# Designs tried in a protein design run: designed miniproteins, single chains, continued (4). Part 14

Each design is a single chain, and the fold is of that chain. pLDDT is the mean over its residues in the fold that is shown.

## One batch from the design tools (miniprotein)

Design m12481
Fold by ESMFold2-Fast:
Structure m12481 (fold): chain A 62 residues (1-62)
Amino acid sequence: NEELEKIARELAEGLKAAPDGDTAAQLMNKAAEELAKKLGISKEEALQLLSEEVGRILNEEA
């Protein structure tokens, strides 16, 4: 899923630069809204998919 991978990579970079958890939460919510619109799914489903993909990316880069 190219849209998921692209948005998740951008989100992962943003999370690395986030100064606090509130900023990180805002970035996650924004990415989830964008993904939900592109895939035609709910924001909750988009958040779950992004959490899984971002976790995969960050674990591979750790």
Scores: mean pLDDT 79

Design m12482
Fold by ESMFold2-Fast:
Structure m12482 (fold): chain A 84 residues (1-84)
Amino acid sequence: DLIKDGRISTVELGEKARSLNLSDDVIQFAIVAFDRDANGYITPEEFETVIPALEKHFNIQFSEEDKEFSNIFKVLIKINAVTK
């Protein structure tokens, strides 16, 4: 389970995202965007704060289910799909 104590490490996020065949550009963008305090971890607060900026930048709308922190990889998959 990649989410421990309500957060995910940027290393674990990168490894899982690569296993899902996401591009390195999307992975790097996600790490920079979500790890707002640059501590090597992504929290639900950081994730929720970034979602509106992602919707604007990629011109997409996420469902309420997509906006759940446990669905962070679903959000990344959708971003990867619109950047191909």
Scores: mean pLDDT 77

Design m12483
Fold by ESMFold2-Fast:
Structure m12483 (fold): chain A 86 residues (1-86)
Amino acid sequence: MKKYKYSPFVALMLGAPKQAIEDAEKILKEDPDNPLAHLFLGEAYEQLGKFDEAKKHYERAIELAEKNGDSYVVRLAKKRLEKLEK
């Protein structure tokens, strides 16, 4: 079972989006199809005002989460993506 040492969620909570990107990218190096890591990348890019990058990662999170049956990540990523399109 893979144990992730990096916490993009904690970095985002502390207002450190650049650190959250680094932590999420480390997760993706170990598990490139991790939908939650793409969700955190989307949130980090949104906090940095990089809305195009945020949209791409939210879309990727939805794609991977739907493939894996992760309804939580699908719902959350879709909600965030819709907010960015307004």
Scores: mean pLDDT 78

Design m12484
Fold by ESMFold2-Fast:
Structure m12484 (fold): chain A 68 residues (1-68)
Amino acid sequence: MKPTAEDVVEYLKTHGFEVSREQAKTVLDHLLKQPTFTEEAIREAAKLAGVSVEAAYVVANFLSENGL
């Protein structure tokens, strides 16, 4: 099943990052548009969402573990 923004918020929380659902949705939507999670794509997702690059990397890892 495709992960939701709510799933991303909970995953980030387990890794010590507090983000809003809207920030999580922004990172998720940007990364899902990418054919692969490059450093550039992850940095752009972080910038668009107003989150740390480290938080965006955690989201990319979560998506990779879910086969995305």
Scores: mean pLDDT 82

Design m12485
Fold by ESMFold2-Fast:
Parts: sequence; structure tokens; C-alpha cells
Structure m12485 (fold): chain A 75 residues (1-75)
Amino acid sequence: MEINYDDEAAALYIALGRLFYKKGKYEEAIEVYEKAVERFPESSLVPEALENLAKAYEKLGKLEKAKEYREKAEK
């Protein structure tokens, strides 16, 4: 069985994004989550990254962007 290194790498990006989010650095959190989705689009962690993007965009008052990412996370 081949180890899926993409999921491990995506998990590291998500963890880093969550650290930025907890520190109130929502723009940096968004950048890191977007990199996770762009670099590892087939990862099982993509829906989690999209949900975290939605939450970060809500904190910035970008409610339409937050809605778009929530809808993508549910697909």
C-alpha cells in the first residue's frame, strides 16, 4: 500500500492555518488553507480546508466568499 504523502502534507498546511486563525491572523490563515487546496486537491482533507476558509472569510466580513467555500466543502 502506497503511503499518501499528500494527506500528510495537507494536514500540516491545515494545522498551520489553524494556528494563524487562533492568533487572529485570518488573511494568513486563508493563504495557507488556499495553498492546501491548490497543492493537494485530491486530498481527503480538502473539505476541512474549505470549511476553515469559510470561517476565516467570515471573520474578515467577507460573507459571500464564506458561503462559496461552505458550499464547496459540502460537495
Scores: mean pLDDT 80

Design m12486
Fold by ESMFold2-Fast:
Structure m12486 (fold): chain A 63 residues (1-63)
Amino acid sequence: MARDFVESLREEIKRRVAAGVAPSDIADEVADRALAAGFSFETAYEAARLALEYAREVQRELS
């Protein structure tokens, strides 16, 4: 499931945001990783959307 995949990446996403990586770039990385893991394009897109949302939340908390 897209949510479970993103949950497994939560600490990595948090570290990437703390390092100054843009949320949109993190979302693109998550989409690429989901596709590499064998997920469908639809699931990869949903994972990217969830990762973008989470990365933006982390960015707001750090600001």
Scores: mean pLDDT 84

Design m12487
Fold by ESMFold2-Fast:
Structure m12487 (fold): chain A 118 residues (1-118)
Amino acid sequence: SNLEEAKELYEKGKEYLEEGDYEKAIEYFEKALELTPEEDHELRGEIYYNLGLAYEKLGKYEEAIKYLEKAIEEFEKVDPSSRKAALAYIELGKTYEKLGKYKKAEEAYEKADEIVNK
């Protein structure tokens, strides 16, 4: 099925991410996303989160922010108090700091803190 293929591509993307091949990781995550149903918010969130991490590692901070925000949106559709959303907010904050956007970084960290204290 498309979902089984999406999961296999996602796992390959994670392998490349762990090996430091960020361009290959992105390629496989984008292929996984294409095959992932729109209503699989958990898997879509995981793919977007790891796309954000890969772009951050490449120094492509604007792309990283875009994908981390999409990950947060997907995780919040599963659970508004999602700890995965909290982790995405932490990475969003770190990425904003790398862009010198310290107020946006603080807002992201505050959102993560609100989630983990619920």
Scores: mean pLDDT 91

Design m12488
Fold by ESMFold2-Fast:
Structure m12488 (fold): chain A 66 residues (1-66)
Amino acid sequence: KKKEIHEKMLRLIGEILRLIGEIFELDLELEKETDPERKRKLEEEKRRLEEEKERLMEELRSLPDL
């Protein structure tokens, strides 16, 4: 069971890191974007990804002590 929990932890960490990377890319696009409509859509996408990241981080925190 401990090995399975470690594997789940690593998978969650990997997914969180992927989301952090996507959020970082969106931040770079937002800094370069001058069109207000596109900026709004990018900000909405970033918010969605940050909410998903928080959900995964909460799941990671909920894992039992090893």
Scores: mean pLDDT 80

Design m12489
Fold by ESMFold2-Fast:
Structure m12489 (fold): chain A 93 residues (1-93)
Amino acid sequence: AEELLKKAEELLEEARRALKEGKVEEALRLLEEALKLIEEAYKQGADKEKVKELLERLLELAMELLKVVPKELLNRAIGLILRVIGLLLDLEL
């Protein structure tokens, strides 16, 4: 669980760099992979506060990506954001 969160955090930093470089599709892919690792860590009983922290960081990056995402990737970006919001809501219930 903890190792998955550490890998997700590394992917979030890679996504931030890709986004700054204008590599929008690469940034989206990295965010999607980070979410997958966070979801798996949560299912394995990872610390809820750390999961929430990484989901909030992922959401912030996904919202920045949404400002520059091309039409072809828009549905993927929206789907990512909705999945993150859904998981954040689950953590608060």
Scores: mean pLDDT 86

Design m12490
Fold by ESMFold2-Fast:
Structure m12490 (fold): chain A 70 residues (1-70)
Amino acid sequence: SSDRAVELLGEAIDAAAKGKGEEAIRLAREAYELGVSPEVIEQLEDLRDVAEKTGLEEVAKEVRRLIEEA
């Protein structure tokens, strides 16, 4: 589950870098539902940073919420 969650978050980061905000949110939520681990939190923090840099405010907001609930 942890390996799959990290894989999904890698896909979410790629989606965010390409401006695909809805896909990034979907993938981040799927990863979160598989279980929270230190590696998952680290990847969520990376996704937040990419979303903030690319101006994807809704992605950044949702990812911050997921981190806070972890």
Scores: mean pLDDT 86

Design m12491
Fold by ESMFold2-Fast:
Structure m12491 (fold): chain A 73 residues (1-73)
Amino acid sequence: LKEIDDFIERLEERIKELKEEIKKLEKEREKAKKEGDEEKVKEIELEIEELEGIIALLEAVISYLKKVKEKKI
């Protein structure tokens, strides 16, 4: 089941990349808040929410794959 471990590792790497993208967006959101650009703040918040949703789905897939790997049946 090396293939499952490799797939999980690739998904975890993708999640790490997405979390880094969210951190960049959080900094841009803070800058927009300082500048009083409420429209841009809302746009960035929606983008963060979308990325968080994708991360949640990927984490659910990883959890399922780990559960399948751990079963002896």
Scores: mean pLDDT 83

Design m12492
Fold by ESMFold2-Fast:
Structure m12492 (fold): chain A 65 residues (1-65)
Amino acid sequence: SPLLSEEEAEKLLKEQIEAHRRALEEGVPGGRSDEFVALTAMSDEELEALLKKEMKELLKELKEL
């Protein structure tokens, strides 16, 4: 979208990652129950690494679009 700069897209993804992490800490169920259960079984370090990897893949896709 021409409305989103690369910096804005990265900021939105980081905000989503932080919101997702906070939701896990608060015990709020995610939209995908199996994924949510798997994520709650992971350590904080493993969860952050997974979310960072997903963010990088999404940023790469946005750059190629």
Scores: mean pLDDT 62

Design m12493
Fold by ESMFold2-Fast:
Structure m12493 (fold): chain A 105 residues (1-105)
Amino acid sequence: SSEKKKEAEELYRKGLEAYRKGDYDEARKNFEEAVKLYESLDPNSENLAKGLMFLGFVLSDQGNYDEAEEYMRKAVEIARKTGDEILESLARMALSIVKNAKKRS
């Protein structure tokens, strides 16, 4: 619904604000809720792919590399399904960054 989309967008925005401030617990919570709503609205959307990428970044920053990699792999899959080549490229780069961080930790 339009209301659920607005709620997901607001949660995503709050997640970005928390992430910018380094409040990773709050960022994770907001991105998890946003991802759940975006997935319920459209399981193959650009917004879902972006939400999954940021959730992956937060998890990586928290040292949860295995979960971060799982979310990044999902982001790549969803981005491919959108046909947005730029988004797919960004998601693939994000996956590579997380995989590299895991190997160095």
Scores: mean pLDDT 88

Design m12494
Fold by ESMFold2-Fast:
Structure m12494 (fold): chain A 84 residues (1-84)
Amino acid sequence: SKFTTDVLKTLTLDQLKQLSKAEREEFVRVFLGLPNSSPSVGVNAGALDNILSGRYSSKEELVSRYSEYSDSHAKIYDFVASLK
């Protein structure tokens, strides 16, 4: 995989925004420690897309949308926010 723990530490917001759909799914899988076949990969990649596009006005609004994924969506949000 082109994503390693070390690569995630050096990833910029601009680089993250330029990732393809497949690369965002791989990023989410590595970041959250999910197996390749995890059904949650697509849902969490969709949350990443919404965070990067600014679709929701707050972290709370984002994480309330899918309560069963609230922890993973919060982690993705906090990571993206840390890159600014």
Scores: mean pLDDT 77

Design m12495
Fold by ESMFold2-Fast:
Structure m12495 (fold): chain A 62 residues (1-62)
Amino acid sequence: SKLLEAAEAIKRITGASPTAAYEVAKLIEDGNYEEALKKLLSLGASREQAEKAIEVAKEILE
């Protein structure tokens, strides 16, 4: 599924857990990019990692 592919990309780029990556992928699927960014930063991702993960996930989910 595209949602699982997006979650795997987020996990690979940011080091987030599978559960956290899946939650972030769902936020991106819903178009809630601001909340996705805040969540990734709260998990310890750098801004560059977080923005890269959101961009890659958006490409997978479109």
Scores: mean pLDDT 88

Design m12496
Fold by ESMFold2-Fast:
Structure m12496 (fold): chain A 95 residues (1-95)
Amino acid sequence: ALPTEEEARADVEAARENVEKAREALKAGDFRKAASYLTAAYIHAISAYLGGAEEEALEVLARAYEVAAELYESQGDLEKAAEYREKAEEYRAKA
């Protein structure tokens, strides 16, 4: 079943919160926690998109992909970091 508009708005808020928590975890050097928060952010953002909050969901996905790029860069995976930065730019352009 697709989320309701009320659920979509709550999912946008949850996705934004999880992106910020991922950034803080990354800053603290907790890569596992950062990855966990990014996964939660993706799930909530996709749910928000399906519920009709498309523009806001794409904006949050762009931010989540930027944090994911920083996470991969911190681990020395420059190829994945570049890929995730490109995806962030793509989602930002669609929002």
Scores: mean pLDDT 85

Design m12497
Fold by ESMFold2-Fast:
Structure m12497 (fold): chain A 72 residues (1-72)
Amino acid sequence: SREEALARVTAALVEAGLSPERAEKIGRVIVDALRTHSRQEALDVGTALLVAEGLDKVTAIRIAARGVAAAE
């Protein structure tokens, strides 16, 4: 379900070092993009949001990929 996917993505982002509140907000965007657009769009939007949180691009890409994989 969407709720189960969101819980898994949130947990993966928290494990990667985000606060639970930030992880849930970013995780929701990743899950919604994955369900309504594409895997690539979910990776792109997740990466952009993580860069906005202060992560470098390489780290942001890796963490976004882990989030997307957790939703699958």
Scores: mean pLDDT 83

Design m12498
Fold by ESMFold2-Fast:
Structure m12498 (fold): chain A 90 residues (1-90)
Amino acid sequence: SKKEILEKGIELAEKLADPSLSDEERVRLAKEMSKLAQEAKGIVSKELYNAMETAALGMLLSVREKDEFLRQAAIESAKRAAELAKKELE
C-alpha cells in the first residue's frame, strides 16, 4: 500500500541520514532505497520519488568516490526525502 511505502521510505531515509554508518551499511541502505523508489514510482509524488532516487544514487556515488562533500549532499537529500514522505503520509 502507499502507506507502507511511505513508512518504509521514512525509515530508510532516516537511516541513510545517520553520519555514523559504515560504507557497507550506506551501500546496503542506498540499494534498498533505490528499490523502494522504483516500487513507489507513480504511487508517491514526483518530488518524493526524485528525492529518494537522488539520496540513493548520491550515497552510492559518495562511497565509490570516497568523497565527503558528496556524502554530506546525499545525507541532505535523505533528510529531504524523509520530510517529503512524512508530509505525504499526513
Scores: mean pLDDT 88

Design m12499
Fold by ESMFold2-Fast:
Structure m12499 (fold): chain A 108 residues (1-108)
Amino acid sequence: MLIKAVAEYLLEQGNYSEAARYLTLALENGDISVEEAARMLARILEKLGAPKELVEKVRNLPDMSVEEARAVRDEVIAWLKEKGASPELIANVEALLDAIIRELERRR
């Protein structure tokens, strides 16, 4: 299964919730790198209208400590809740951020 291609297609169609879900699957299966997952999540947040500073923090997740990455996760989830994002979108973005953090923990 070309899980990465499905995630990219869903993002292009504006289905950000499903795009985030497929990115989590792609990362967990080793189909994409942490760097690719962070870039794609940053693109989702940019398309949703997130502030540039938050988008840049997400892009830089691969270079962060686990503690810094957890702070960025909390900031992203708080921003989505403030914008009234659907529970499904929040859950899928949180799952992707948690998968990225788990991969950072494995690197150290």
Scores: mean pLDDT 86

Design m12500
Fold by ESMFold2-Fast:
Structure m12500 (fold): chain A 76 residues (1-76)
Amino acid sequence: MKLSETEFEAEVLESLAMMKYSLAKKFIEQGKLEEAKKLVEEMREIKKKIEELGAEESAERVEEKIKELEELIKKA
């Protein structure tokens, strides 16, 4: 099974967003809120690129992680 170029690109972008999510969550736990905020901003840019590729389900998964991080930052 060969993914289309756009499907592969969307999967790579989602993977990058998930790596940033994990790192941002660790920064929040460490009190590094400014570093976490930068990662959230980078995730928003990745989400926009995923949306441009038409990968709506991947974009929705990234949005859920962004919202989770924003709530954690707000409570910290």
Scores: mean pLDDT 83

Design m12501
Fold by ESMFold2-Fast:
Structure m12501 (fold): chain A 69 residues (1-69)
Amino acid sequence: SLEEELERLKEEIKELIEEIKKKDPVVGAMAEQELKRLEEEVKDSPLEEQIKALKEFKKNLERALESLK
């Protein structure tokens, strides 16, 4: 279901933020705050739009983690 996909995606994002925190705790903390802001911004959007926004955020986190190598 879309609800299960959204929950899985949120957990994957939290794992990426933890990995970023291991390399740069300040950048990781900022990413965690941005996740909370994004979730609040899209809370009233259709579930499919919430998933799209979080997928884009996940891609941004993956790029950020790669740049911190």
Scores: mean pLDDT 85

Design m12502
Fold by ESMFold2-Fast:
Structure m12502 (fold): chain A 67 residues (1-67)
Amino acid sequence: MIDELIERLKKERLTPEELAALLGIDVQTARKVMELAGKDFLTAEDLAEALGLTPEQAVRTLLSNAR
């Protein structure tokens, strides 16, 4: 179910390479974001906070970029 996927993505840890691929950004930029967040990896929830979005909006953005 989509709700199950959203819950999983909120808590699933992303590597810099995975984050870069999902967002369509450079790996260097993804690493910088993770470093500023003070974590070895980010979750979609952490990304939402950094972007000033709700976790649901962040997950939808990630899904839209998963082509």
Scores: mean pLDDT 62

Design m12503
Fold by ESMFold2-Fast:
Structure m12503 (fold): chain A 81 residues (1-81)
Amino acid sequence: MIDEKEVQVALARMYVAIGDLLAKKGDLEGAIESYRKAAELYEEAGSPYAAEAYRKLAEVLEKAGKEEEAEEWRKKAEEIE
C-alpha cells in the first residue's frame, strides 16, 4: 500500500535538503522555493516537521530582505512547537 503521508514527508525532506544546499550557495530564491515546497508537503502530511521547514523558510526570507514574510513563517513555526 502506498502511504501518501509517508511519501509527502519523504519529498518534504528532500526539498529541505535542496533548500539547505541552495541557501549555502547563496541562491536565496531557489532556497525559498524549496523550503516552501517542503512546508506545503509537511502541512499536507500533518507532520510536526513543518515547524522546521517554516523556520528555515523564515531564515532565508530574512536573508533576502523579506522580513515581514519571515516573521509570518516564524509565527507559524511557534504555533506548531
Scores: mean pLDDT 82

Design m12504
Fold by ESMFold2-Fast:
Structure m12504 (fold): chain A 71 residues (1-71)
Amino acid sequence: SAEEIEELEKRIKELEEEIERLEKEIEELKAKLKTDKSEELRKKLLDLEIELGVKLVELGVLKTVLRKLKA
Protein backbone atom coordinates (compact mmCIF):
# COMPACT_ATOMS: atom_id res chain seq x y z
CA SER A 1 0.00 0.00 0.00
CA ALA A 2 0.99 3.66 -0.35
CA GLU A 3 1.18 3.97 3.44
CA GLU A 4 3.66 1.06 3.70
CA ILE A 5 5.78 2.68 0.97
CA GLU A 6 5.79 6.04 2.85
CA GLU A 7 6.74 4.32 6.14
CA LEU A 8 9.61 2.44 4.43
CA GLU A 9 10.84 5.63 2.69
CA LYS A 10 10.89 7.44 6.06
CA ARG A 11 12.78 4.54 7.71
CA ILE A 12 15.27 4.43 4.80
CA LYS A 13 15.86 8.20 5.09
CA GLU A 14 16.45 7.97 8.88
CA LEU A 15 18.87 5.06 8.35
CA GLU A 16 20.74 6.96 5.57
CA GLU A 17 21.15 9.93 7.97
CA GLU A 18 22.51 7.58 10.68
CA ILE A 19 24.94 6.03 8.16
CA GLU A 20 26.14 9.52 7.08
CA ARG A 21 26.82 10.44 10.74
CA LEU A 22 28.74 7.17 11.28
CA GLU A 23 30.81 7.69 8.10
CA LYS A 24 31.77 11.21 9.26
CA GLU A 25 32.74 9.93 12.73
CA ILE A 26 34.80 7.11 11.17
CA GLU A 27 36.65 9.58 8.89
CA GLU A 28 37.37 11.91 11.84
CA LEU A 29 38.64 8.95 13.89
CA LYS A 30 40.83 7.73 10.98
CA ALA A 31 42.32 11.25 10.80
CA LYS A 32 43.09 11.15 14.55
CA LEU A 33 44.70 7.70 14.16
CA LYS A 34 47.25 9.18 11.70
CA THR A 35 48.80 11.15 14.62
CA ASP A 36 47.72 8.98 17.62
CA LYS A 37 47.85 5.18 17.13
CA SER A 38 46.22 4.38 20.50
CA GLU A 39 44.58 0.96 21.03
CA GLU A 40 41.49 2.73 22.46
CA LEU A 41 40.97 4.71 19.22
CA ARG A 42 41.55 1.58 17.11
CA LYS A 43 38.91 -0.32 19.13
CA LYS A 44 36.46 2.58 18.76
CA LEU A 45 37.08 2.60 14.98
CA LEU A 46 36.41 -1.16 14.79
CA ASP A 47 33.16 -0.79 16.78
CA LEU A 48 31.99 2.06 14.51
CA GLU A 49 32.92 0.12 11.32
CA ILE A 50 30.92 -2.90 12.56
CA GLU A 51 27.92 -0.64 13.33
CA LEU A 52 28.21 0.94 9.85
CA GLY A 53 28.33 -2.54 8.25
CA VAL A 54 25.16 -3.65 10.06
CA LYS A 55 23.30 -0.47 9.06
CA LEU A 56 24.40 -0.78 5.41
CA VAL A 57 22.99 -4.34 5.31
CA GLU A 58 19.72 -3.10 6.86
CA LEU A 59 19.55 -0.28 4.28
CA GLY A 60 20.09 -2.76 1.42
CA VAL A 61 17.27 -5.00 2.68
CA LEU A 62 14.85 -2.06 3.10
CA LYS A 63 15.66 -0.66 -0.37
CA THR A 64 15.05 -4.12 -1.89
CA VAL A 65 11.67 -4.39 -0.11
CA LEU A 66 10.74 -0.85 -1.25
CA ARG A 67 11.65 -1.64 -4.88
CA LYS A 68 9.46 -4.78 -4.82
CA LEU A 69 6.51 -2.87 -3.29
CA LYS A 70 6.79 -0.18 -6.02
CA ALA A 71 6.91 -2.81 -8.78
Scores: mean pLDDT 87

Design m12505
Fold by ESMFold2-Fast:
Structure m12505 (fold): chain A 80 residues (1-80)
Amino acid sequence: SMEKLKEVAKKLIEEAKRLLALSDEELEALLRRAGEPLSPEQLRALLEKQIELLEKVLAGEISPAEAVAALEAFAAELRA
């Protein structure tokens, strides 16, 4: 169970890093296609926070539940 969660976390980090390598124009196109009301800057901030929190989960510093709560709080602050 924990090993499976760690593998999922690693894949999410890899996907987030792939998205962060895209241009603002490419991120804007992705956001339009997904129907997400976010700017490229907001998406980059969320992806960076996601990587930070997932790395802490992999290091055993926080639980997956704490990471989810922290990311949701950060996302809410960005939208305010």
Scores: mean pLDDT 85

Design m12506
Fold by ESMFold2-Fast:
Structure m12506 (fold): chain A 87 residues (1-87)
Amino acid sequence: NAARSAEGAARTAELAAENPTDPTAASAAAMGGAGAYFAAMLDPSAKGAEEAGRGALEAAKAAAKGDEEGAKKGAEEARKGAEEAAA
């Protein structure tokens, strides 16, 4: 469901932030983010899922460039979205 997709996005975003030059972690965060976005379209009641998807995509983009602060910020936004989707 959307809450689980948001949690997945947050976890992969956190991995990308911990390993900012690892292309596998960045790719996982991008896939997790896309999944959360898609889940949010199917379940509009999961308000945090879109935020989790956006945060994970931002973390993936920053990690791909070696931007550790940007990846961390994206991961924090993804985690916030996941917590909102779970509430």
Scores: mean pLDDT 78

Design m12507
Fold by ESMFold2-Fast:
Structure m12507 (fold): chain A 69 residues (1-69)
Amino acid sequence: LEERIKELEERLKKDPNDVSALAELGLLLFEQGEYEKAVEYFEKAVELDPSNKLLRKKLEEAKEKLEKA
């Protein structure tokens, strides 16, 4: 998990607009309970790909978790 996060962070360092990397980082952080960071990555991914229904759903789920925290 940590190794995958590092790989995705390195991808974003080379291409900060890599929607796939942003989405996967958001998902992995969400799974780890880091909802605030997950929201940041999902928000960026949605900004870059606003028509992606799955990303919007994941962003809503992450925001809901923050409201409960």
Scores: mean pLDDT 80

Design m12508
Fold by ESMFold2-Fast:
Structure m12508 (fold): chain A 60 residues (1-60)
Amino acid sequence: HHMDKEKYEEALKKGDELVKKNVTEEQRRILDLVHRLAQSTDPEEQARLQAEIDELKARL
């Protein structure tokens, strides 16, 4: 098997379009991260989860 750059570029284009169409999936991921944050007792893990939540919220 070989890699085609055109396939990769097409996937990026479709990915960007799907992000706008599937806002609800991003909201679901935020909820999953919030749930993990609530269950986490590790300060380092809590900081990482909070950063990911903030990044996802910024995309909405």
Scores: mean pLDDT 71

Design m12509
Fold by ESMFold2-Fast:
Structure m12509 (fold): chain A 70 residues (1-70)
Amino acid sequence: SAAAVAARAAALEAEWLARARELLARGEPLEAVKARLAEEGGRLLAASTGDEAEAIGEALQRTLAALEAE
């Protein structure tokens, strides 16, 4: 369902942001953290289709943008 897709995308965004902030707090460079998230998100996108792929892609872009803004 669309609601289930949206919930999964929101959960992925929250998990990615939490993990990224932890890595940054440990002293990892922002570009390395972004590259790791982009690689992981890219694998999920490759395994997804249609509305799910679109929602995951949007969640990944929002995550990367949020990290740049911090």
Scores: mean pLDDT 84

Design m12510
Fold by ESMFold2-Fast:
Structure m12510 (fold): chain A 90 residues (1-90)
Amino acid sequence: SEAEELLEKMRELLERIRELARETAKAVDAGDREKAEKLVEEMEELARELQELADRLAEVGDEETVFEADVILALGLALLAVSKIAVKNL
């Protein structure tokens, strides 16, 4: 279904955000501000895509699928927020 395809795409974006969050943590540990800032910028772009997919899924998904999408979105936004705080404290 369209809702299942959107949810799978959201899961793929979340995995990419998780990888970028790990790389951001490594850059922060190394004191590499320039690299950390670029990684956060990429995460912000993916988080925007994740929000757009969640908004579309809210129009076509059932209650359970929309709830799963909201959880994925919340996790992605939380990873971005933590990464941004870590970079700001460099």
Scores: mean pLDDT 91

Design m12511
Fold by ESMFold2-Fast:
Structure m12511 (fold): chain A 59 residues (1-59)
Amino acid sequence: SNLEAARKNLEKAKELLEKGEGAGAATAAYHSRQLAIEAGDEELAKEAEKLYEEGVKLA
């Protein structure tokens, strides 16, 4: 489902941030956010947006 895919991409973004891979983390967070919006999960979308900003800052 879109919600499960959003969660998997969110976890991937977190792992990539811990590894210092900002560009990869931003990409995973972007996909998580889009899927969360499509699933109607506003809280998950906001969390993904924060990880996206962290990834862009690190890249």
Scores: mean pLDDT 87

Design m12512
Fold by ESMFold2-Fast:
Structure m12512 (fold): chain A 58 residues (1-58)
Amino acid sequence: MLTAEDIVEAAKEAGFPISREEAEEILRNGGAVLRRGVPLGPGTSKRLNKILEEAKKR
């Protein structure tokens, strides 16, 4: 099953570590926290999708 820890580890592997609470929000809201918690710059959506895809592989 996909967990907050899986998302935290996927974010570390993707090169932008996040907190466990942000990872839990990603599980619930499909990354709404990352859109609010980080600058909305080029690649934000790509990074979010990369985290989710890496986490789903676990």
Scores: mean pLDDT 59

Design m12513
Fold by ESMFold2-Fast:
Structure m12513 (fold): chain A 61 residues (1-61)
Amino acid sequence: LPPPPSEEELEALIARLREAMRSRGVPEATVDALVHALRHGPDEHRVLVADALRAWLAQEA
């Protein structure tokens, strides 16, 4: 299993996610709820979400 993302890496991914979601018209409240779950979830959730966010952001390029 990959290691959990660093706090800096997670914050960078969250910033990119917010930018991409805003460009798609996703409500800020929805993005904020996802960010809250990421910050307060267990390490397993952070690993899975970080991996999913990396894959999703790569597809956005």
Scores: mean pLDDT 69

Design m12514
Fold by ESMFold2-Fast:
Structure m12514 (fold): chain A 90 residues (1-90)
Amino acid sequence: SKNVFQKAIEQYKEILKKNPNNAEAWYNLGRAYFYLGQAHKAIEAFNKAIEYAKDSETELVRDSYNSLAFLYRILGENEKAEEAYRKGMK
């Protein structure tokens, strides 16, 4: 439900206040924004997840790029979607 995603957003925001470079928290925040239809905030969070990801977090980076590709495509930003998809394949 919307209430579950709103609570998740507040939870991950609190985690990020204490550790702003937590890539997993940024990824989960992005997912919650995505499910609430907040595309711009979701894009920002997924980009932060990629930025802060450790070399060992290859699945998180791939999943973040795949989420960005989907979001850019539904927003009609086809070139950005294609670039994100390509980066997620690596």
Scores: mean pLDDT 88

Design m12515
Fold by ESMFold2-Fast:
Structure m12515 (fold): chain A 76 residues (1-76)
Amino acid sequence: MELLEQGLKYAEEAIRALEAGDAEKAKEYLGKALELFKQAYAANSPAEFEALVAEHRAELEALEERGREAADRYLA
């Protein structure tokens, strides 16, 4: 799905900004990612959205791990 894929790209940009120590850019990109995810959720039934999340599960897990590591480094 276009909206979910766009959201994932902005989430990756947010993580890259956080890895670079740019909290303001990270917040901006995270906000865009969350807005796109909300739009994707609204455009689909819960079952359809669940299927889209499952299709992108490996990408989501990789981004979650990177985001966790970046946040832990930033907050340390």
Scores: mean pLDDT 77

Design m12516
Fold by ESMFold2-Fast:
Structure m12516 (fold): chain A 61 residues (1-61)
Amino acid sequence: SQAELTAFLESVGEKPQLAQTLIDHFGSLEGIRNATQEELTSVPGVGPKIAGLILEFAKRA
């Protein structure tokens, strides 16, 4: 869920607003799961390390 994504992002030191930005960009958690690391790093505030962590989270949720 978006709430679980928000909690995960906060746990890795990111702002909770990033969850909404990701959902707005990719449409859903399934969209995030199917995104490439390069597509995730195109989002402002997302570096390569955070992109990898987001992908791992989305595949396990």
Scores: mean pLDDT 79

